Designed miniproteins, single chains, continued (5). Designs and how they scored, part 100

Each design is a single chain, and the fold is of that chain. pLDDT is the mean over its residues in the fold that is shown.

## One batch from the design tools (miniprotein)

Design m19689
Fold by ESMFold2-Fast:
Structure m19689 (fold): chain A 66 residues (1-66)
Amino acid sequence: MSRSQVSKAVRLVKENIDTLSEDELVKLIKEATGGAFTDEQAQAIILGVVLGLSEEEILKIVNEIE
């Protein structure tokens, strides 16, 4: 998994977190990244953004899931 894909997913979460549910954000991440993330990885990205983690920290967490 690349930093570029995580950066794209983080941007999408930040842009849509106030308007979409968690399930809708997971689906948006998967669609926009061509299925690059599992549901667990997408949830980890959403949680990381909510907690204010850096993209580097989110990338590390996502890579540990797979």
Scores: mean pLDDT 81

Design m19690
Fold by ESMFold2-Fast:
Structure m19690 (fold): chain A 80 residues (1-80)
Amino acid sequence: MKEEADKLVEEGRKAYEKGDYKTAANLFEQAAELYEKSGDYERAAAYYRMAADFYNKSGDTEKAKEYQRRAEELEKKAAE
């Protein structure tokens, strides 16, 4: 649901402001999944990119690569 995704984005931003990159990554990932399920591929791609960046900052390079790839796929789908 859109409202649920918006709440996760707000929580992710608060985690990021506190320097908790791992928690921020997880929250943005969850928000991206909800946007994707609702068909909002543009927002889903944006938040998967943000999750990837924060996973990279937290040292989780494998998740960073995975969500970067997923964002690229959704960007192509949104451009359809």
Scores: mean pLDDT 84

Design m19691
Fold by ESMFold2-Fast:
Structure m19691 (fold): chain A 80 residues (1-80)
Amino acid sequence: SEAEELLKKGEEYMKKGDYEKAANTFRDAAHVALEQGDLETAARAYELSADAYEKLNKSPAARQWAEHFRRAAEALRAGD
């Protein structure tokens, strides 16, 4: 699926240390998964995006994005 292809691309960016591109790519994967009704893949993608922003660790904005995406994943898993 398109979401799975984006997850793979995000993982390649993580492998290369390009955490900003990884975070954005995982966010795009979550968006595609949500459009397809795949809440589990969307939650996983948001968790991966948060992980990437935490590794980026360059600004308060990056930490805020990580927190927001972790909360988004938690809400999806809780059914909220």
Scores: mean pLDDT 84

Design m19692
Fold by ESMFold2-Fast:
Structure m19692 (fold): chain A 68 residues (1-68)
Amino acid sequence: SAEEHLQRGKDLLAQGKPEEAAKHFEEAVRLDPENAEAYRGLATAYLKIGDYKKALEWGQKARELEEK
């Protein structure tokens, strides 16, 4: 499920495996494209990989999905 991939991505980030985490967050957004938390996960993973452009793009997508 999207939630299982989201949780696995978070666990992998905690383990210092951002490349593997990104793959799970990508699957989470594929299964639930409106999950802002999964896009935040992608932004964090790409930031840790050093891909700042992708980090900004995914972070913007997360913000677009969030309501106050």
Scores: mean pLDDT 84

Design m19693
Fold by ESMFold2-Fast:
Structure m19693 (fold): chain A 79 residues (1-79)
Amino acid sequence: SEAEALYEKGRELEQSGDYEKAAVWYEKALSLDPTNATAWYELGEIHRFVLGDTEKGEAYLKQAADIQGLRSEKEVEER
């Protein structure tokens, strides 16, 4: 699909170290297919750890977790 092709372009750019361009292509892929949890995850990691947009990165990671149905981690405190 077109969305899959855009996602693959983003992944190619990420693998080459062009994270800013990879983010743009992931956003394009997600505009066509917002159910691609891996694209949300990769976009979130780029924003959080490469671009320094922690809040935006965390929002994207939450989208990825929601779509994949990943279990939420429980915070466990010591007694």
Scores: mean pLDDT 77

Design m19694
Fold by ESMFold2-Fast:
Structure m19694 (fold): chain A 107 residues (1-107)
Amino acid sequence: MALEEFRKRAEERVERDGIPAVLDELIAWANEEGLTKVAEKLEEIKRYLEEHPDNPKLREIVRQLAIELYVEKELGLAFGVDKETMENRLLSIVDKALEEIEELLKE
């Protein structure tokens, strides 16, 4: 199915439930599937968001991350990608976001 439909759904979920709730759902799913490295890195990102609640640039980075991860998860599940491929794709997305967050907060 169309990538745009999954993206719209992801954006609606973040708008309705908020970034922390979507991250919690992704962390819970990653732990259920044994994607422990993904879950651990998302928990680290959630801590950055909690420590810097007044940083709009950080919030936007994490918002985009949540949308991209939700889309990647839904596409991977819909097309039956293997666990290793799923983990590698999600780690690529999460690692890019962590690099952006660390650059933003570096002082």
Scores: mean pLDDT 84

Design m19695
Fold by ESMFold2-Fast:
Structure m19695 (fold): chain A 100 residues (1-100)
Amino acid sequence: MEELLKKLKEELEKKKKESEELAREIAEKLIRMGRLTDLVLDILKKKGESTENTNKERVKKILQEEFGLSEEEATEALNLKSFTPELEAAMEAAEKKYSI
């Protein structure tokens, strides 16, 4: 009967470790995808194009053609640019915790 309690504690510790590793991988992916969108805006600036008038479809095409992203990946990167204050705070906390 004491062995069942030990097994449950080991499974809980395993799940906690897996959750932290998954959270880190998600945070790293979100940060990388956000930086890709910023890189595209910098490229447009260097080409003398107005970043204020740049529509989402133009940025999406550049992500696909210059960076080799799929349409789904390019759409995901654009959606990450619309960060809420809560998401931005979570990303900043992840950068401090995981040294990304």
Scores: mean pLDDT 57

Design m19696
Fold by ESMFold2-Fast:
Structure m19696 (fold): chain A 66 residues (1-66)
Amino acid sequence: ALAAEAARLDAELAAVTARMEAVKAQLDAATDPAEAARLAKELAALSAEANELAARRGAVDAELAA
C-alpha cells in the first residue's frame, strides 16, 4: 500500500513539475504585465499543489522510516 502510494505521489509530482516548467518558460518570455500576472498566479497554484503532494510523499517516507 505505502509503496503504491509513494509511486502514485511521485508520478503526480512529476506531472505537476513538468507543467510548472512549461508555465515558467511562458512567464519568462512574457513582457505583458497582465499576461505575466496570470502566469504567475497559475505557477503559484501549481507550486501549492506540488507542495501538498510533496508533504504527502514525505509523510509516506516518514512512515516507512519509522
Scores: mean pLDDT 83

Design m19697
Fold by ESMFold2-Fast:
Structure m19697 (fold): chain A 100 residues (1-100)
Amino acid sequence: TLTVRVPIDRSLSLVEEEVLILDKIVAAMEAAGLPIPAEFREAVERFKELAERYRAGEIDAAEFMRQALEEGERIRRTLLARGATTEVDEEEVLVIRIPA
């Protein structure tokens, strides 16, 4: 089982924290040699692009939420298909477990 630990950083926005979590998941999967579907990589990169556009003020929160939800569903489907689980530990660290 691949374990990804992401400390919850309250100085980051929720959007910035989500991008950090996704980057750590992708990096950990690649380092572990786990196969990453092209559609999963594409959804993560589109989410990151949406997050940057939202940060830059190019899209509002409603538009970001509409588009990010679609990309988030694609990401969630891939992780759930692998049996991934998430928890927050007593030290406020998000722990993501992905079966290898």
Scores: mean pLDDT 76

Design m19699
Fold by ESMFold2-Fast:
Structure m19699 (fold): chain A 67 residues (1-67)
Amino acid sequence: SFQRSMRGVRAVLRSVFHWSDQQIDQIIDAIRQATQRYGHDVTSDTIGSIFSNGETDVDTIISQLRR
């Protein structure tokens, strides 16, 4: 179900942020790892904070998800 849900998200991220497939894969992997480590709700809140702060740098997003 996670992989199916992320297919649509990948298309949106390419369109909105103009990220490469490699960059999107890195972010998806970081989200997957954060979800396994911290749980879905904490990871969702972190993602919400990142994007509400206008962060679009892939390396910074990954760094925040790993903390």
Scores: mean pLDDT 75

Design m19700
Fold by ESMFold2-Fast:
Structure m19700 (fold): chain A 95 residues (1-95)
Amino acid sequence: SQKEKEGQHYLSLGSGYLDSGKYEEAIEYYQKALSLLPEDSKDAADAYTNLGQAYFKLGKYEEAIKYYRKALSIDPSNEEAKKNLKETEKKLAEL
């Protein structure tokens, strides 16, 4: 659909910002993508995983955990989200 194409465009922009270390901008564009993508889609799961990574990079570990869990609720087999969730939980426990 048109909305899915727009959502995928915002996903690409968010990933560009994430790769550039612009984490707040990445979060903004991933949230825009999620507003347009089907909730249970692979693209939505990928957006939640990347949103978790952006929050992790900002030191916002509780928010990162929330989004990794959301990604895993859509795709329980997502190895990146599982790995990043465990690492983030370990970071939070060490604080």
Scores: mean pLDDT 89

Design m19701
Fold by ESMFold2-Fast:
Structure m19701 (fold): chain A 73 residues (1-73)
Amino acid sequence: DEIEKALEAGDYKKAAELLEELAKKTKSATLYVAAGEAYEKAGDKEKAKKMYKKALELKPDSELAKKKLEELE
């Protein structure tokens, strides 16, 4: 798995980009949260916020996504 290899290598920017692409294709709230976490590790807080907002759009009751978004605001 390309995403798993990027995460294991510590390439959080690449992992975040791949996770975002997969999340868009699958419309998965869980994958948007994973993309947001990877963007945070890559230092891109603005993209992380965008991913968490998209996760909440798909799953409004996601406590993890709510908490992550609050921490970045």
Scores: mean pLDDT 82

Design m19702
Fold by ESMFold2-Fast:
Structure m19702 (fold): chain A 68 residues (1-68)
Amino acid sequence: MSIDQEVLLLFARGLAAGLSLAEIEARLREFLTSKGVPEEEIERIVANLRAAYEAEPEAWRRFGRQLA
């Protein structure tokens, strides 16, 4: 599985599980750091996912539930 797919699944599943956005962002930073992703790129990914969630929060929660 690609890093992009793992990031998407981690984010969606975290939301569906009722984790706070701050908790999910912390887990994403830890995961991406473990994969050797540069800090600048990690913050870009986190910001993009936050924007996507703010656009359609319920769609992301439903998506995560389908993957659980």
Scores: mean pLDDT 80

Design m19703
Fold by ESMFold2-Fast:
Structure m19703 (fold): chain A 71 residues (1-71)
Amino acid sequence: SMATILRNALHDLGPLLPPEARELLERALEAAEKGDNETAIRLMEEAIGLVEDPEVRAALESALAAAKEEA
């Protein structure tokens, strides 16, 4: 599920994220848990935009691609 993908991303990448990006991913998880997949995707895209580390960004972009397959 999209919520599972987001929960795993927060667990694995959360400590590496700037606080603002982490907050956006937490909000994306809440949206996904409520079935609002469009809001979850938008918030993930906003979070990715705040990440400067190319490896962390690539990992989040991979999670976003997987999340879009669940939508």
Scores: mean pLDDT 85

Design m19704
Fold by ESMFold2-Fast:
Structure m19704 (fold): chain A 100 residues (1-100)
Amino acid sequence: MTLEEVKKILEELLKDPRFAFLGTNPDEELFPEWKEKVPDFVSLEDILKRIDAGEVKTAEEAYELFKKAVENLKKLYPEDSPIYQSALEAEKKFEEMLKK
């Protein structure tokens, strides 16, 4: 697994309308305390920016940030919500795209 492969997967996930929510911060109107509850939250767009800035240098670091983004969304959103279910689908899609 290379950093370039992870970057490409993140870009492909953001192109899917089902996963566009992963590219932005949580809705502040729905979760005004999100910064307190998930202070280490990172969007997929933030991960891509950190890769481009050279702050994320390995595929492993990028993958861990992706997993952290999914875990934080699962903490904010109810299990029966569309966003929670889409976060699970995004994680599955990421892992499927890593399999050669």
Scores: mean pLDDT 80

Design m19705
Fold by ESMFold2-Fast:
Structure m19705 (fold): chain A 66 residues (1-66)
Amino acid sequence: SLLQKSANYFTAGQLLYVGAELEGDKEGYRLAAENFRKSAEYDEQAGDTENAERSRKLAEEVEKKA
């Protein structure tokens, strides 16, 4: 389902973000942000605007660290 795809991308983004925080890896922050954006796209397609907005805000915050 779209929500399962969103959840998968969100989890991948979280794991990449934690790795980037531990290593100070700019590329890891970019990849985390990309996964949060993909999560938001699937949430939006599913009509879950609240979670889509949250994931977009996370992506913006994470990209600022790259």
Scores: mean pLDDT 86

Design m19706
Fold by ESMFold2-Fast:
Structure m19706 (fold): chain A 67 residues (1-67)
Amino acid sequence: MAEEYLKKGEELFKQGKLDEAIKYYEKSIKADPNNWKAWFNLGRALALKGKFEESNEYDLKAVKLKK
């Protein structure tokens, strides 16, 4: 389920396993594209990898889904 993938991604993110966390956030989004938390967390992980342009796009997606 999307929620299970999101939780796994968050655990990996806290361990510094950014690439693995990103994969689980992407799985969460595929299961539920309206999951703003998955988009937000994906953006945050990409920012930590220095991918600021992609991070900004996903942060905007998360903000729009909250509304």
Scores: mean pLDDT 81

Design m19707
Fold by ESMFold2-Fast:
Structure m19707 (fold): chain A 73 residues (1-73)
Amino acid sequence: AEELIREGERLLAESLETGDKELARRALELFKEALKLDPNSVRALVGAAAAAYLLGDEEEAKKYLAKAQELAS
């Protein structure tokens, strides 16, 4: 899971720098894979929320962020 999260974070950062939505989509897929392995990963949930926002999926982004906030207590 850690390696998927790190790679997702790298792609997300690159997407933010370049505006490349394909990188954001790739990052979201990696975070989703990490969440299949560890559904309570706050890092993966926050990353998925950020990637979803960049892709215009505001409702999905809010769901990921809400779950991350619940777990981060």
Scores: mean pLDDT 83

Design m19708
Fold by ESMFold2-Fast:
Structure m19708 (fold): chain A 117 residues (1-117)
Amino acid sequence: MAAVEALRTAAELARKYGLPDIAEAFQAVAEGVENGDLEKGYERAREIAKGDPTGQGVVDAARHIAEGKPWEAGGSAGDGAVRTYQEHPEDPEALRRAEAAVQAVSAAIDTYEKLKA
């Protein structure tokens, strides 16, 4: 339950940041956890994030949250952001999107830690 709530919180925040694809990726992992099929949710989220280093970092972070590994989730989100900076250093929209995605993952980690305490 804590992981599902955390991922749904992140999806809502991603939508508020104007990142509907990132929100859909979080929701796909959350639905996978809720239905007892994390792998199916993860595979769906990976298709949504295909070719997108920011999205790939988010998907890996969401899987780590689902597995009870919030610190590893932070690392995955950070790795996706770094790859985005390396591939699109002069694209302000890509960089802004990467920053917002990391904030959504941070909110998920915060929510997960509060719910398991």
Scores: mean pLDDT 86

Design m19709
Fold by ESMFold2-Fast:
Structure m19709 (fold): chain A 68 residues (1-68)
Amino acid sequence: AEEDLEKAESYLRAARIAKELGLDPETVRELVEKAIEYAENTKKNGSPELKERAEQLIEEARRILEEV
């Protein structure tokens, strides 16, 4: 639900910061995986609007993983 989307956004933000700071690729990957996990939960239990936002988050997360 909305709470899961907020967590997904927080983990994705943390992953971007970790990447910019040059932290270990494994740390960035773990944060991205958590973002995807919460975004997927939003897709299962959220409104149509929240599901669309969750799908966008998953795409952003995948882009970060490709760069790490």
Scores: mean pLDDT 81

Design m19710
Fold by ESMFold2-Fast:
Structure m19710 (fold): chain A 61 residues (1-61)
Amino acid sequence: DGTVDEKEVAEAFLNAVVGIAKSTKDYEGGKELAKEIGEKLGASEELIEEVLKELEELEKK
């Protein structure tokens, strides 16, 4: 059992945001939450952009 690093914590929270957005169908709120959570947890800009892209793809379907 390894120590969870900040990247793993950020990824877990961002995945939770995607799941919430998908279940509530609030993709705009999901994008706002992903930006806020990502910045507060020190996620890379690239990781935040990947999550926003995933939310955009889900919204279009």
Scores: mean pLDDT 75

Design m19711
Fold by ESMFold2-Fast:
Structure m19711 (fold): chain A 73 residues (1-73)
Amino acid sequence: EPVGVDRDDPTEVEFDRPRDSPLAQAIERALSEESEEIVREHARRPVTREELERRLRELKRRIEEIERRVREE
């Protein structure tokens, strides 16, 4: 019975904070999203290794921040 109008819920994914969510889920989501973006870019256009490293560094910072938030909360 596929009658879903709101398939893309950006607020639930990014804005809505999970009540009972393990740290792993938050990290996995960040990794998956960044990974997919990097892979897509590399497939569509020749992305240099240097650019990949810069993005990976930013990703690490985001993951650490997520870890701190989840642990502190």
Scores: mean pLDDT 62

Design m19712
Fold by ESMFold2-Fast:
Structure m19712 (fold): chain A 60 residues (1-60)
Amino acid sequence: MSTEDIEAYLRALSRGELSREVLRRIAELAKGDLEKAIELYRKVRGLSDEEAERLLEELE
């Protein structure tokens, strides 16, 4: 699955709760793995954009 397809899926799933930049970073970290992308989304869901970005930085 492409990074762009994962980003689009996460945008639909989040309903605007997270910024496009955060969703893009999740898609890039998942590297085509939709299951990994969903797991990362679940970890950052409910966080602020700043908190989400910081957590994702710790994973890369």
Scores: mean pLDDT 78

Design m19713
Fold by ESMFold2-Fast:
Structure m19713 (fold): chain A 58 residues (1-58)
Amino acid sequence: MPAIPSEEARRIVEELAAEALRTGKISREKLEEAARQAGMSVGELEAAILAEILRQQA
């Protein structure tokens, strides 16, 4: 895949954070796909999602 713009990676994080806030969890399958699309490890993506959730709830 070509390099994903930082805006796209950020959008992926925001969408998954919103889903986690609405449903209480994110599927592992979605995490793996999103991490691949964002060019991140699953752990890095999980950290980014948690940070986004905390930002939205602050």
Scores: mean pLDDT 75

Design m19714
Fold by ESMFold2-Fast:
Structure m19714 (fold): chain A 60 residues (1-60)
Amino acid sequence: EKLREFLREQLEKGKEKYPELTDEQIEARVERVLADYEEAVAAGKISPEELANTEKLLEK
């Protein structure tokens, strides 16, 4: 969930520079990136521990 919030925040920030980006496009991008991460973890390309460590860095 924290990774989803981080990705959404980054894309929302990009909207300030590219106002043509719609909320729907931002949500679609977030879902696609999350699906790619889950698929990579399931395939063993990214360890669950590495993903958890990334989320911890985003917690502050």
Scores: mean pLDDT 67

Design m19715
Fold by ESMFold2-Fast:
Structure m19715 (fold): chain A 95 residues (1-95)
Amino acid sequence: MPVPAFVLDPSRPAEDQLLEAIGNGMVAIRSDDREALRRVIAALDELIERHADDPELVALAQEAKDVLERYLAGELSAEEAVARLVALLERLNAL
């Protein structure tokens, strides 16, 4: 199925943007939608650049990006990648 273009809303809180990116990443992993995964990675790169002054957010976004890239490289199973993203969501909610 064609996946809608994934775009982060820069007017929303940065934590909400990261939450949305991680959520879309998990959906893309479950459907093995590699184009959607690449779009989520690009959105995470933009989020990191826009919020460089927030080291905790940048660290979580970089870790989310690493999980998605390692899944695309075949280094993580879908189950392992989703589990790591769920752990990131728990850490984000603790901020």
Scores: mean pLDDT 80

Design m19716
Fold by ESMFold2-Fast:
Structure m19716 (fold): chain A 93 residues (1-93)
Amino acid sequence: MEEVEKNPDDPEAYLRAAFEALRQGNYEEAVKYAEKAIKIDPNNPAAYSLLGEAYLKLGDYEKAIEWFEKALKINPNDVSAKRLLEEAKKKLE
């Protein structure tokens, strides 16, 4: 799939960058990278879950819920997304 010097359309690279930003506590960068991954591959539930987790860490619980629900529409058996969705809902209680 290579043969390009730059690969701006690599959703896996953006997803890895988003995960690393999330791990480092750079939640706004994680949002940006996850959004890029979704634009390239809108059917990847991992990008939606990661975006939800980034918003959860930023304290935007309503957006976190929306993104986790989108992830679960693609992969309804994602235990991690279900757990984080319930965590976000509890933050609004």
Scores: mean pLDDT 80

Design m19717
Fold by ESMFold2-Fast:
Structure m19717 (fold): chain A 83 residues (1-83)
Amino acid sequence: SAEEDANIEKLFKRFDLDGDGVITGEELRAYLESLGFKPTDEQVEEFIKRYDKDGDGVIDFEEFKEAVNDENFLFDLADLLAK
């Protein structure tokens, strides 16, 4: 729905700190650190790798939309937040 797409875009922009239209591992880490969490670089790299379909080391908006509809996405985020 338009509301779901708007919510996904809002989430994407929270991770996409420089506004270049992709999420890097550094941006993901920085966002999580802004929430008070301290994931390791390895945990961030593993998360990116799981949702990076192109193997370019970043998550674009289309990959992010697919990721947020994946049941494992929330569990992978929870794992980053819990450790």
Scores: mean pLDDT 72

Design m19718
Fold by ESMFold2-Fast:
Structure m19718 (fold): chain A 78 residues (1-78)
Amino acid sequence: EAEKLAEEADRLFQEALEAVRAGDLEKARELAEKAAEKLKEAARILEKEGKTELAELMRKAAEAMLELTERAIAEAAA
């Protein structure tokens, strides 16, 4: 389940970056938020399984996805 959520998050994040490239900044933000939420869900499952380091990695990845998307949007809109 956690692996499936991480896979879905990666797919959504890739779609978010494509949306930035296409100039659909609203869609990019929505997709990145969905990706981050799936990684947070994966982290919670991993934490319950005692995989604390992997859970922290998933949370860090979620924050990075949001940060990278916002920076890409800012540059595209400038």
Scores: mean pLDDT 85

Design m19719
Fold by ESMFold2-Fast:
Structure m19719 (fold): chain A 53 residues (1-53)
Amino acid sequence: SDIERALITMQASVSLLAAKKEGDEDTYKRIKEALDAGDYETARKLADEYIKK
């Protein structure tokens, strides 16, 4: 759904910014690449894994 996609994008953006700030280039690049590709499933998975740290 559009709401789910928006929520995933917001959550992934938070994790992406946190990874960038912490110098986790691998996580930053993977989340960014998934979002840029429209791969919301991968973006969600990566964001969830980062947040559960």
Scores: mean pLDDT 78

Design m19720
Fold by ESMFold2-Fast:
Structure m19720 (fold): chain A 66 residues (1-66)
Amino acid sequence: SIEEALKAAEEIRKGSRGVGVLASNGKVYVFGDAGGKVIDLESDEEARKAAEYIREKVPGARAGHL
């Protein structure tokens, strides 16, 4: 879910100076210095919304789409 993706980004950011988020093929890839996590979502649209939400809510996060 979008909430799970946001939580993953917040957790990774705690151990990193920043967070990258990529939405691709219905998935959100969250990564930073502390590691990474993949969150499966229902659709490409939901994945894009999750990435944008993380960009807005997590300081220093950068979002992209593939």
Scores: mean pLDDT 76

Design m19721
Fold by ESMFold2-Fast:
Structure m19721 (fold): chain A 62 residues (1-62)
Amino acid sequence: ANVDTIVNEAESFIKEHGTTLTTEELSDELEKKFGTKLKSLPEDQAVTAVTKISNAAQKTLS
């Protein structure tokens, strides 16, 4: 999957579960579900994806 696909899936997950899970649980689930996919991306795309996912999580949990 490309960066846009991974980011869209992660943002959907955050939207569906961000209000149900604690910050710690959300972080663990994101790492478990998307960590391998992020590792498969080129470094610059992985950084972009991580930044977008972090921003979405912070916006939901802040």
Scores: mean pLDDT 75

Design m19722
Fold by ESMFold2-Fast:
Structure m19722 (fold): chain A 90 residues (1-90)
Amino acid sequence: KTEEIVKEIEKRNPKLAELVKRLIDAVGITKATQVIALVSLGKKDEAYRLLVEAGVPEEEARRIVDELSKLPKEDLAYAGKLLSEASPPA
């Protein structure tokens, strides 16, 4: 189902779909969902910290957060909703 979610995001924003896939590969679906949600809310520092704590190098984490923050907030919110529906309850 992760591949189906990435395809749905790709229909709206292909660059966002690529970033979401990279996040899932790096930190897993639950943490990827949290990062997308935090960036959509403008909480970039919290998103960055989550990635670093998950073992992503600081420079790579900052680059990913900066790339996500350049995307439309509506697209980030849409991706976050799809990912949260596929994630197990916390």
Scores: mean pLDDT 81

Design m19723
Fold by ESMFold2-Fast:
Structure m19723 (fold): chain A 85 residues (1-85)
Amino acid sequence: SEETVERILREAEELIRQGRYAEAVEYLLARLVEERLSPEQQVRALERLIELLREELAKETDPERAAAIQQLIDNLEALRALVEA
């Protein structure tokens, strides 16, 4: 349901706000599997998480942390492409 996707994204966003980017990704991916979301719901959740990480990347001044965020974005983009296929 839309409400399920919104709940998952709120929890992931809180982890992102704490700088816990890898945990936010792990949390979302676990929820996609456990909640048995449709492919359309999975794509929507992945797109929103990518957007949130891009916003954090734009604010990041440390090159090492920026590279880590970019790697998470790249991994999520690849996963989104597989779900859309």
Scores: mean pLDDT 87

Design m19724
Fold by ESMFold2-Fast:
Structure m19724 (fold): chain A 86 residues (1-86)
Amino acid sequence: MEEARRLRAEAYRLFAEAFEAAAAGDIEKAKALADEAAELLRRAGLPESEVAARYAAVMVLIVAATIDPAIGREMARVYREEAERL
């Protein structure tokens, strides 16, 4: 239980960092961080369908963040807060 929560919190922190990288225009770094976060969600025991859905949503938002950096900063804040709530 505790390990699964820790892995999910780490994944959300990596998603937040991915959004920050996207806002800075570093798409390669953003994707690498999102890929690491997805792997942590798998290790936390999330079903592959749920991991895939969360990853797809993050990828869409990463693309949006490269167009509008304010989206990236807001999403980084949201995911960091979610990590703290776990």
Scores: mean pLDDT 85

